# Designed miniproteins, single chains: the designs that were tried, part 94

Each design is a single chain, and the fold is of that chain. pLDDT is the mean over its residues in the fold that is shown.

## One batch from the design tools (miniprotein)

Design m3453
Fold by ESMFold2-Fast:
Structure m3453 (fold): chain A 70 residues (1-70)
Amino acid sequence: MSAEERKKELEEEIERLEREGVRAVILGDTAALRAHMERIIELYRELLPYEPEKAEEKIRRLEASLATFR
């Protein structure tokens, strides 16, 4: 698999999980939202060698959001 194909695959999976996260918010399912956010962070960590600035910014914002969960 090329780096470009892997980057696209990771971006598509992140987009899918972001849509599932929106659904979790609508349903008030904070546990599902937390799980989706944690998985998105992991996928952005895998995106670091391809898009370091974008991945680092997204990880920082998501980790800050997770820190507010009680």
Scores: mean pLDDT 81

Design m3454
Fold by ESMFold2-Fast:
Structure m3454 (fold): chain A 70 residues (1-70)
Amino acid sequence: MSREAAVYTAGVLRVVGMILDGASPEEIREAAEELAARAPTEEAARELLERAEKIIRKAEEEGVKPLIPA
């Protein structure tokens, strides 16, 4: 349990790092989809994908601005 959750959390931090580095919405989506496949639960996968969609949508509306911290 904890190990899989820790690996998933490390993946989330990796995606955050990509956002801070100015990754494109497409790169963020791909990373989120790959991470969701490794999520410990289906609910966690859904939440991750929903958050990624919100980040992508906001980036598209604002011309790909970093959202952390906005």
Scores: mean pLDDT 68

Design m3455
Fold by ESMFold2-Fast:
Structure m3455 (fold): chain A 59 residues (1-59)
Amino acid sequence: MADKAKEYLEKGEKYLKEGNYKEAFRWFSKAVDYAIEAGDTELAEKARQGALEALKKME
């Protein structure tokens, strides 16, 4: 399950780099859920920060 969280985090980072903030937020949000399920608090926090950054850039 941690593997999916990491994969979704990387997808979020890719879309964030492309300027597709809506997709970036979607993938970061999925990464948070999977990281929490896997018990990876550090990965969950990193994904949450990415999601917040994507939200800020959509304004």
Scores: mean pLDDT 82

Design m3456
Fold by ESMFold2-Fast:
Structure m3456 (fold): chain A 112 residues (1-112)
Amino acid sequence: SLAPVDAELVRKAIEHLKKAAELSKDTSPEAAKHAEEAIRLAEEALRTGDRAAVERALEHVLEGLAKALAAGDDEAAAQLIQALAHLARSLGLSAEEVNRRVAAAVKRAEAA
């Protein structure tokens, strides 16, 4: 997509990702690692305008969500869901597409 990245939505996602990383650092270190990588990619997207960096950040949020849910870290999972919503909106993803990606992450968590 050639559409510009919504910098305000990406910044809001970073705030939630920072909270998720702090909440999960001891309870789900893998979720924290994914949140930290998503922050790095989201900050790269703010610097470069690169939509692909936002898409990579979104994938790390989905993996982090799966890990947080598998660990029973509901507070970190809630922050990751907020970050997911903001990144998805910055990419122009439909509610149906977001729901499909979240459902896939939940299924991975249930299988773990």
Scores: mean pLDDT 85

Design m3458
Fold by ESMFold2-Fast:
Structure m3458 (fold): chain A 66 residues (1-66)
Amino acid sequence: MKLSEEALEYLRKAVEALEAGDVETAAEYFKKAVYEATGDERLAEAWGRQARANPEEALAELKAAV
């Protein structure tokens, strides 16, 4: 996946929100990061929902990616 500086900034904000326990805000930033990287709004929404379902796994994966 090609990550622009904007996408990386959204991923960092998603990590910060997950570490604060704010899953909803984290999912929103994760959606924005995927949308910036792919341009696919449906895919971004799907990834946001996955982050809500598995926030601990999402946090570990985001830390590895950023």
Scores: mean pLDDT 75

Design m3459
Fold by ESMFold2-Fast:
Structure m3459 (fold): chain A 68 residues (1-68)
Amino acid sequence: MSEVEKLVGLHEIEKLREEVESLPLSEEQKNEILEYLDKAEEAIKAGDLETAQKYLKKARELVEKAKK
């Protein structure tokens, strides 16, 4: 994983955390999404881009599901 890809991934995680905190979600829903974002951040730090992308996708899907 390149340094640029790590920075982009971390920025996306930060943006999703901000979105989750701004949405009128239950604490249970927020905690579930934040857990996936934490796992994505850990994967980025470990250099596992594939795992990071998987968790980011899951977090985004949960955000979209919660809005409906």
Scores: mean pLDDT 79

Design m3460
Fold by ESMFold2-Fast:
Structure m3460 (fold): chain A 64 residues (1-64)
Amino acid sequence: SMEELRKLYEEMMQKVEEAISKKDLDEAIKIVEEGLRYFEEKKDKAGASALQKLLEGLKKIKEL
């Protein structure tokens, strides 16, 4: 359901925020990549698009 997808998104974002707070950018990227694959499989285009943009941003920060 949409509510279940939202809860999974919120749980995933909490883990991403924890990884970022620990300065573990590789872990944050891994979590977002796994989440992106899941939302693409569920055909949630909005969630997948948001995660793709987040992933690109995290990868750019890692290049700095």
Scores: mean pLDDT 82

Design m3461
Fold by ESMFold2-Fast:
Structure m3461 (fold): chain A 85 residues (1-85)
Amino acid sequence: EGEEYYKKGEEAYKAGDYRTAVEYYAKASKAYHEAGDYAKAYYAAAKGARAAAELFRAEGRDDEAARAEALAEGFLALSEKLAAE
């Protein structure tokens, strides 16, 4: 269930467990995409990319973190466009 995976991703992110957050946001994105909810699928993908950026920052990989943030912004913009249709 996409919503269940999304909630688990949010809980992990709030706990600072960014690795687990990435995993659950990816599962949520896949579940929403398979259900045909593309707006929610891209929104979950954006959340996953932001969690990945936190992992890169923790490793001192600031360039990769910046790219992950840019990817998150792209997914968010696509989600907003699809939700407006």
Scores: mean pLDDT 86

Design m3462
Fold by ESMFold2-Fast:
Structure m3462 (fold): chain A 97 residues (1-97)
Amino acid sequence: MEKAAELFKKAAEKYREAARLASGDVRQWLETAAGAFENAAKAVEKGDKQTAMRYITAAYLALIAAEISDTPLSPEGRRLVEEAKKLIDEAVKLLEE
């Protein structure tokens, strides 16, 4: 459980770094996703799994919006997003235990 919160925080940092390399709507959606994952981490630390899942859902919707945007990410931005996705997948699996 503590590990899940740490993974959400690390993923949020990577999304914020990707946002700094992005412009327009993509930047805003990546920052929205980062904030939602930071809130998910706080909910996990408090033992509130239901609130954590709501924030994870909000973050995924923001990431879908970023992905369908016509504004491309730089290669470094794409790498950060892929690394963040891997951390989120690991964190979500830990929440199911």
Scores: mean pLDDT 85

Design m3463
Fold by ESMFold2-Fast:
Structure m3463 (fold): chain A 99 residues (1-99)
Amino acid sequence: NAKKRAEELKQKVLETGDKALEGDIGTAFRTLQKTLMEAVKESKTKEEVDAILEAARQAFGRLAEKARTIGESVARVVEHEGDLALENARKFAEEKLKK
């Protein structure tokens, strides 16, 4: 069931993002980026990809907010790198689903 699997992948990304917020920003970012890429590699449908990307966008947003408590420049780096990670994941998923 694509809907159930999309929700499970979404929850996995969100939970990883929340747990990563307990560590340092760099480790949190790398953990979230890895989880995002693993989730899109497991995806089989566009619905699953859309759910994963939305969850990752929310998780990167929360990480950027935590980074802002350290400094605005750090938050901007997290936002920029997060956008690049989301775009790379989207392109990977599109190429995979095109087959």
Scores: mean pLDDT 79

Design m3464
Fold by ESMFold2-Fast:
Structure m3464 (fold): chain A 82 residues (1-82)
Amino acid sequence: NLEKLEEEIKRDPKNAEAWENLGLEYLAKEEYEKAKEYFEKAIELDPKNARAWRLLGVAYAKLGKYELADEAFAKAKELEEK
């Protein structure tokens, strides 16, 4: 529910998980630029979130930015080793 996620972010704009979930909603809608932006926000708030890095990689790949996708996937893998 996109409206619920937007209200969660309005109440707590530092909720990294809500930004990640908002990115997932836009990824499902094939709005890849918005998905990327929201995953970047999630990572800004929680840079150790391996899942958000992996999802950023998916968004970059969908945008045809394969080098940036590879970098994001590598970062996710590095974080998952902890």
Scores: mean pLDDT 86

Design m3465
Fold by ESMFold2-Fast:
Structure m3465 (fold): chain A 120 residues (1-120)
Amino acid sequence: MEERVRRIRELARSPDPDAQVKAVREAGELLTSPDPRVQVEAARILGEAARSDDPAVLDTAIELVDKLFEAATSPDPEVQRAALEALASIAEGARRHGRTDLADYINQKIEEAARALAAR
């Protein structure tokens, strides 16, 4: 698992958008890992990818928004934090690419999740 995470992270940092898209898709699969450390690394990779100037990379990260919201409900506080940070990065990316309605939707859901966490 650690070697797989490392390889995905190297792909995510590649200047090649096709490699970044592959990294995003593989990181999305790892969001459902039973190891919370793997889930944290997957969310961090998705947050980094959302900073890409390539629309295809961002669009692929947007497909994983629902899985990130599921990860944000994890009982592990580090997984929750990493997922919420990744969602915030995706919302910022969506706004930069003119997807303002999507950015507003994601930010509203982040606020709801943060409020639920504060109530614990």
Scores: mean pLDDT 82

Design m3466
Fold by ESMFold2-Fast:
Structure m3466 (fold): chain A 68 residues (1-68)
Amino acid sequence: AAKAANAAQAKELLEQGTELARRSLRGENTEKNAEAMKYYSLAVGYLLRGDTAKAAEYKAKGQELIAS
């Protein structure tokens, strides 16, 4: 159950990170979106390892960048 839930969350973050990468490539806040995508990629890695605390930390860092 937990492993499947982490995989589902990782998939959502990958989709969000892909959209940020596309926006960066189109010249929309290029540096900020690229940096946020890197944090989302780290969060995905931690989710797949079962480290939900670090995943939440990196997800929050990425979200903070795109919210400002």
Scores: mean pLDDT 80

Design m3467
Fold by ESMFold2-Fast:
Structure m3467 (fold): chain A 75 residues (1-75)
Amino acid sequence: SEEERQKLIEELREKYKDDPLRVFLGEIAVSLGYSLEEIEKMSEEELWKLFADWFQEAVDRGLERAKEIEKLLKE
């Protein structure tokens, strides 16, 4: 749920408030379905790998969205 996801993000921000990079990467991991406990056990390198995979998927979705918007605007 959205409420559960937001609570996990808030906990992540509180636990790593002195490491904004880890918070950023951890928020991506939460969006991918990882638990806070799993994220705590991950290395920075592992979190970057998850980000890279997520980013590629986001790019692919963005390109599909852009094509649909172009079709709607240009008829």
Scores: mean pLDDT 77

Design m3468
Fold by ESMFold2-Fast:
Formats: C-alpha cells, structure tokens, sequence
Structure m3468 (fold): chain A 65 residues (1-65)
C-alpha cells in the first residue's frame, strides 16, 4: 500500500542518514536526511509536520528491530 511504501522509504532514509553520519560525520548525515525527507515530502505531498511525525515513527521501528 502507499502507507507501507512510505514507511519503508522513511526507514531507508533514516538508515542512509545514519550510514552517512558514521562515514562522513554529522553534517553529512543531516544533509542526507534533509534531502531524502524533502524528496519523500514532494512525492507523497506531505506537510512538514506529517513528515516529522512519520520520521520519528521510522526511528522507533528501526530501534525496535
């Protein structure tokens, strides 16, 4: 579903940002996350508030896995 695809993309965005942070530092991680979230927001037509809430849920899912 669209919701499941969104959740997967958000988890992947968080994982990619964490990988970039580990490899190139905090600025690279933040830039990667911002770019990927902006892309997801455009694709799914989400508000900033909706994107932040969904990203926080993705972080929770990654931590519980």
Amino acid sequence: SREEELEEKLEEAVRKALAAQKEKGEDAGNATLAALLAEIGREYELSREELVAAALEAVKRIREA
Scores: mean pLDDT 79

Design m3470
Fold by ESMFold2-Fast:
Structure m3470 (fold): chain A 88 residues (1-88)
Amino acid sequence: SHMEKAIEEEILDALVEMQVGILKAENPDRPLTVEELKEIAKRLAKAHPEWLKDDEGIRRFAERLSQAAGLDAVEEIYEALKEAKKEV
């Protein structure tokens, strides 16, 4: 349902913000790297394989991660998530 999809998207947004926020708090004196963002992406994907259900979902996940980190890395994260999907 539309409501279930909205809740799923809110959970994704909240978990992405939390994980990126923790990493930023642990590293306040430097910007995050694309490599660190890929590690968060792979870890979250392993815990939430439902976020990799389709290509649109993978792209949304990559966009949200990149936005939360303040990095222009959508395509790099998208490719990392597509590779992670092959392992699930």
Scores: mean pLDDT 81

Design m3471
Fold by ESMFold2-Fast:
Structure m3471 (fold): chain A 57 residues (1-57)
Amino acid sequence: MKKIEVRPGDTVENAKKKAEEAKKLGYDEVRAVTPRARFYLTPEEIEKIEKAVKEGL
């Protein structure tokens, strides 16, 4: 499984670019990381990732 990580220190704009690159490279999921939790999200759930990151993911 190919993954790309979105880290707590990434900006919303930077996280969006990583998610779009993941789609273009055929990654099957995007992994979002917080200090206490980790999220495994599919490229199809990118919009949900954007909301979560904007709320301080």
Scores: mean pLDDT 53

Design m3472
Fold by ESMFold2-Fast:
Structure m3472 (fold): chain A 65 residues (1-65)
Amino acid sequence: MERIKQLLEEIARLILEGGPLEEYQRLQAELEKLLASSSLSEEEKEFGEELVERLKPEAEAKYKA
């Protein structure tokens, strides 16, 4: 849980501060690794996925290609 929260906070901060795309992609990859891990409970995975969905529109607006 704590790692997911930390990564999501770092991603949100990068988006808000206009951090580099490469750094955003690295953090996203780390988050995806955690969410794919079987060490997380179903509740933790759902929580992480919900926040990822919340951040997607902001990330897309920021890093629109």
Scores: mean pLDDT 72

Design m3473
Fold by ESMFold2-Fast:
Structure m3473 (fold): chain A 59 residues (1-59)
Amino acid sequence: MTEEQRQYAVDRLIKEAGLTKEQAEKVVDEVEKIAKYNNLDFDKALEGTIETLREEKKA
C-alpha cells in the first residue's frame, strides 16, 4: 500500500465512519492484513469495512 492510499483510507474512515484518526489508522492496518491474507483488493476490503462500521453505528 502506498502512503497516499493509506492517508486516503484513514480520511475516509474518519469522515464516513466517524472514527478518530488513531482508530482509523488501526482499522487501516487490520484491513491491509485481511486483504493480504485473503488475496483481496485493498479498496474492496476497505469498502466492506466502511459498510460494516456504518451498519454498527445505525444499529
Scores: mean pLDDT 78

Design m3474
Fold by ESMFold2-Fast:
Structure m3474 (fold): chain A 62 residues (1-62)
Amino acid sequence: LSLEELKALSRMGQALLDAEDNVEARIQAVRAAAEEYLKETKDPELKARIKQWADNAIADLA
């Protein structure tokens, strides 16, 4: 994993911890954190990996 991928994962993990109220809130928190990071990067490969990780996390929460 690159440093940028680790930063994205860390942000999504923190958002999940901060949400903690219910499944819907946690899913929205992960989506918001992923979307915020996607705005910061221009690397299409990194964008694809971040989206993949967020999708997997959301699937696990649902």
Scores: mean pLDDT 73

Design m3475
Fold by ESMFold2-Fast:
Parts: sequence; structure tokens; C-alpha cells
Structure m3475 (fold): chain A 59 residues (1-59)
Amino acid sequence: SLVSQALEAAARRDAETVRALLESASPEERRHILPFVRYAAEELEDEALLAVVDELERA
């Protein structure tokens, strides 16, 4: 699923893949997935992942 792919990319600290996956998602899918990716980014304390989440939440 898109959620699983985004979380796997986040676990690898692959901010570019997370961005690409979520940009390809529908607005509804993106709104559903973003909270899970934010949680992962916060647990990892990864500033690049948090920046991607912040940008996509504002879009």
C-alpha cells in the first residue's frame, strides 16, 4: 500500500522518496498518510523528513 511504501521510505530516512510518493497521491490519500509519516519522522528525529511533511501539509 502507499502507506507502507511511505513508512518504509521514512524508516530509511529517504525524504526524497517520501516526497515523491506523497506528491503522487491524491489529496485525500495524502491527508490520510501524512500523520503516520509525521509520527515516524518525529520518532526518528529526522529534520529533513519533518521538513517534507511540513511542506506537504501546507500544500
Scores: mean pLDDT 84

Design m3476
Fold by ESMFold2-Fast:
Structure m3476 (fold): chain A 84 residues (1-84)
Amino acid sequence: LFKDKKDLKQLDLSNNNITEIKPGAFEGLENLEYLDLSNNKITKIEPGAFKGLKNLKALDLSNNEITEIEPGAFEGLENLKVLV
């Protein structure tokens, strides 16, 4: 599914009913530079949730219900410059 997923640079998942991000949820999106997860119902971010997003430059988590950010939640975000 999505043979060209590895070439994706921007992913908009905003305004959905996402409640959690599990480890490895974005594996294979190695060229992703922007991820929009705003306006969801995310309450928890687990260790390794963003593993594989080594080129991600901006992550938008605004307008969620985040109460739990565990150590290692942002592990692998080697190039992250903007977190909202």
Scores: mean pLDDT 79

Design m3477
Fold by ESMFold2-Fast:
Structure m3477 (fold): chain A 80 residues (1-80)
Amino acid sequence: GENEKKAEELKKEAERLVKEAEELIKEGKLEEAKELLEKALELYMEALKLAPAEKIPELIGNILRVIGLLFDLELLLKQK
């Protein structure tokens, strides 16, 4: 229904932000990348609230990946 469509739109926008953040990391723009990853995490969390049960494992996997990237990025920021 409408909630499933919104969850998919939120997921796609979060995926776009993650890809943009990964590019910024390659360019050494670590603080900008962090902001995009934090926004992506928020969008994935909103998608999780609206998603059908069969899509929950995929979204949890995406959330855990973003959390891992944010953790690694925070460590890099403390070293620079």
Scores: mean pLDDT 87

Design m3478
Fold by ESMFold2-Fast:
Parts: sequence; C-alpha cells; structure tokens
Structure m3478 (fold): chain A 93 residues (1-93)
Amino acid sequence: KEEEAQQLLNEGAAAYLAGDYEKAATLFEQAVQLAPDSPLTPLALGLLGAALYELGKYKEAVEYVQRALALAAPDDPLVPPMQALLKKAEEAV
C-alpha cells in the first residue's frame, strides 16, 4: 500500500506542478488515507498543506502542515520548508 501511496504522491505532484491544486490536494489526501502510518505520510501531509495554501484555504493548510511537522523526523530536509509554509499560512489567516 506504500507503493500505491507513492504513486498517488507522484500523480499529485504532477497535478501541483500543472497548477491543478484541487486535483493535487485530492490525490495527496488519498495518499495519506491509503498509508497513514507510512514514512511517506509527513511528505503527503506537507504537500497537501502546500496545495491548500495555493487554494487560499489557509486554516486547513496550517492544520495539515502542523500534522506533517509533528510526524517528521527533526533532521528531515522537508522540516525547514514546512516551517516556512506554516509561518506564511498562519500570517495569511
């Protein structure tokens, strides 16, 4: 199921890069639901937060980025960009 979650993350990332943030958010949410205890979950939650931020859903973006940070290892390279996104989303609410 982690392999299926990785595929959903890849599809979501492609949608995000194409500017289809609604599709990206849906795919990232499906990745989280499919493999909630996966090492991919912090990345999926962080990317979901980024897509929600782009959609102007700042409160939801804050919630998902906070969840991503709570699950991420402190030394994860994604922690600094997630912290930056959290600050931007909190300032936008």
Scores: mean pLDDT 81

Design m3479
Fold by ESMFold2-Fast:
Structure m3479 (fold): chain A 74 residues (1-74)
Amino acid sequence: MSLPEVARRLAEEAEKQGDTVTAEAFRKVAENPDNGRTVLAAAMVLIANAFESEDEEKRQWYLEAARELLRAAS
């Protein structure tokens, strides 16, 4: 799965969860997949949300999303 495809899917999943900030970060990655700053910014949002999350399921989703995004960007 390409980086833009991963980012689009993760943006849709974040939007369905009501997380508009994370969804916007992924949308920017999908629009500019060659921009490493956009990818890094999205990864930072995911990691921050994981550490702020009191829900184990949400924390695991953010961490796995960050791993998947960074793998696709490699």
Scores: mean pLDDT 80

Design m3480
Fold by ESMFold2-Fast:
Structure m3480 (fold): chain A 71 residues (1-71)
Amino acid sequence: SLLEEAREEVESADKEVRELVIEGASATVEGMGRIVEALAEGDRERAREAAEEMARRVKEIEKKREEALKK
């Protein structure tokens, strides 16, 4: 009973952490795509904005991952 509940919680936590890792990877790929596109168009300002947005999103997801691991 308690052991079964503990296993279910671990599996659920592992799933949540895995989903956050995938979300972070997806945000990075999308962000890099936007940066590359802007640079290809010669728009350095848009590339900088895309890099800042990507960094912000990754940091936010990483914070959520850290909070999930502390439970």
Scores: mean pLDDT 79

Design m3481
Fold by ESMFold2-Fast:
Structure m3481 (fold): chain A 72 residues (1-72)
Amino acid sequence: MKALVIAEVPTEKGEKLIKAVKEAAEEAGGSVESTTHGDTTVIGALVPEEKAEEVKKKAEEAGGKVLQVRRL
């Protein structure tokens, strides 16, 4: 089973969020995708369900606002 973790930050903090979430997701055997829309950067991490909480925690530690954790 997999989960999708979605987080956002102001674009000036986007690099820190992308780095933290990418590192956590890759360690979990998952993947990440990020998009910047003006002043907001959004990142999605697709990870094993058991790793979703760890990825969420890493996103929050990087200053990200976690918008969604969705089981797939």
Scores: mean pLDDT 81

Design m3482
Fold by ESMFold2-Fast:
Structure m3482 (fold): chain A 85 residues (1-85)
Amino acid sequence: MAEEAVKIGEKAAKRAREAADYLLKTDPSQEGQDLANRLREAAKEVEEAIKKLKESGDKYIDQALETAGRAVREALEAEAYAKKL
């Protein structure tokens, strides 16, 4: 279970970082920069949750999955924003 949550989190963090990099290349505006910064922050939160999960096990599974879900949601919102440009 913990190993699967780590994989889900790692994929979520990667997606958020990729969305941030894409957004910075396509929208140099303040809004684009603010969205990219939020995505990078979300990715960092997932990475911290994964670290706690690896160190403390099952206790942090729900936190890691919730954090991953938020990062994916923010990435989807940024992707939708970029499509409107």
Scores: mean pLDDT 81

Design m3483
Fold by ESMFold2-Fast:
Structure m3483 (fold): chain A 55 residues (1-55)
Amino acid sequence: GLSSEEVRRGAEEKDPEVIKRVFEALLEAGLDRETALRFTAHEFGVSVEEVERIL
């Protein structure tokens, strides 16, 4: 799993690997794909389309 420090730095740097792992963690937590995409996009300050390109 990602540490809080890794998630914070990944959000700051817009790291694609951190973005992908956060999205996967949200799916594992029971969120649907659309909700997980929107949440991940919002948290990292990127578009939903950008998150989909990273996946």
Scores: mean pLDDT 76

Design m3484
Fold by ESMFold2-Fast:
Structure m3484 (fold): chain A 59 residues (1-59)
Amino acid sequence: MEELIKKGDEYFSQGKYDEAVKHYLEAAKIAEKKGDKESALEAEINAGLVLIKRAVSKL
């Protein structure tokens, strides 16, 4: 899970927003399966921030 968040951060830094979102959402799914609601929420928030950045960058 933490490795997926790290990869998401790396893709986000590279401007690869779609790849970043995919990795954050996968991390959130794994956290949810483990009952780690805090980590799942964190990953979902990070995915949301990337989506906002992607929308702004498209403008």
Scores: mean pLDDT 80

Design m3485
Fold by ESMFold2-Fast:
Structure m3485 (fold): chain A 74 residues (1-74)
Amino acid sequence: SEEIEKLIEELEKLLEEAKEKGLSKETILQIEVELGLALIAAGVGKVSGDEEFALKQIKKQLEKAKEILEEGLK
């Protein structure tokens, strides 16, 4: 579960970076959605015991959040 916690912390850091850099409300909300989906995946993994599924989904949400942040910085 340490890997899941680390990935969620990375996603939370991207959200804080977007807020600190004053990105648009729309961009911030898009990153918040990816964080929410990652948290749902973590919860599903915990309940089902399928940590591999949770890790794959969280990594996908983290990648999307990174893309959203990069586009918002343009």
Scores: mean pLDDT 86

Design m3487
Fold by ESMFold2-Fast:
Structure m3487 (fold): chain A 55 residues (1-55)
Amino acid sequence: SERDKILAFMDWAAAHSPPENAARLRAEVERGLAEGLSTEEFAERFGRLLDELVA
């Protein structure tokens, strides 16, 4: 499912990130899933998070 793909991608990204960033990524995914976000909405929110982290 799309949800499973999002979770798999985020787990992969978290595993290749510093622990602090991994925790933030997992928390954001859990929050989005609880809100019922679509795959498109996840992409937009994650894009914004990346912009904040590199600013």
Scores: mean pLDDT 70

Design m3489
Fold by ESMFold2-Fast:
Structure m3489 (fold): chain A 60 residues (1-60)
Amino acid sequence: LKEELQKLVSQLVAAKLRGVAAEVDGELTGDEEKAKAEREEAEKEAKELEEKIKKLEEEL
């Protein structure tokens, strides 16, 4: 795989982990609104990264 693809995959994993961390934090602190906002942001970033990965794979 090209180095660019590997970097995008690493960023995708990081975004998904951030979403999970936000859910756990919301459950522990009770700040569900903050947790939901952070999770939605992480999910949006993950979706954009998945689309970039797919496009790059199609061009390989």
Scores: mean pLDDT 77

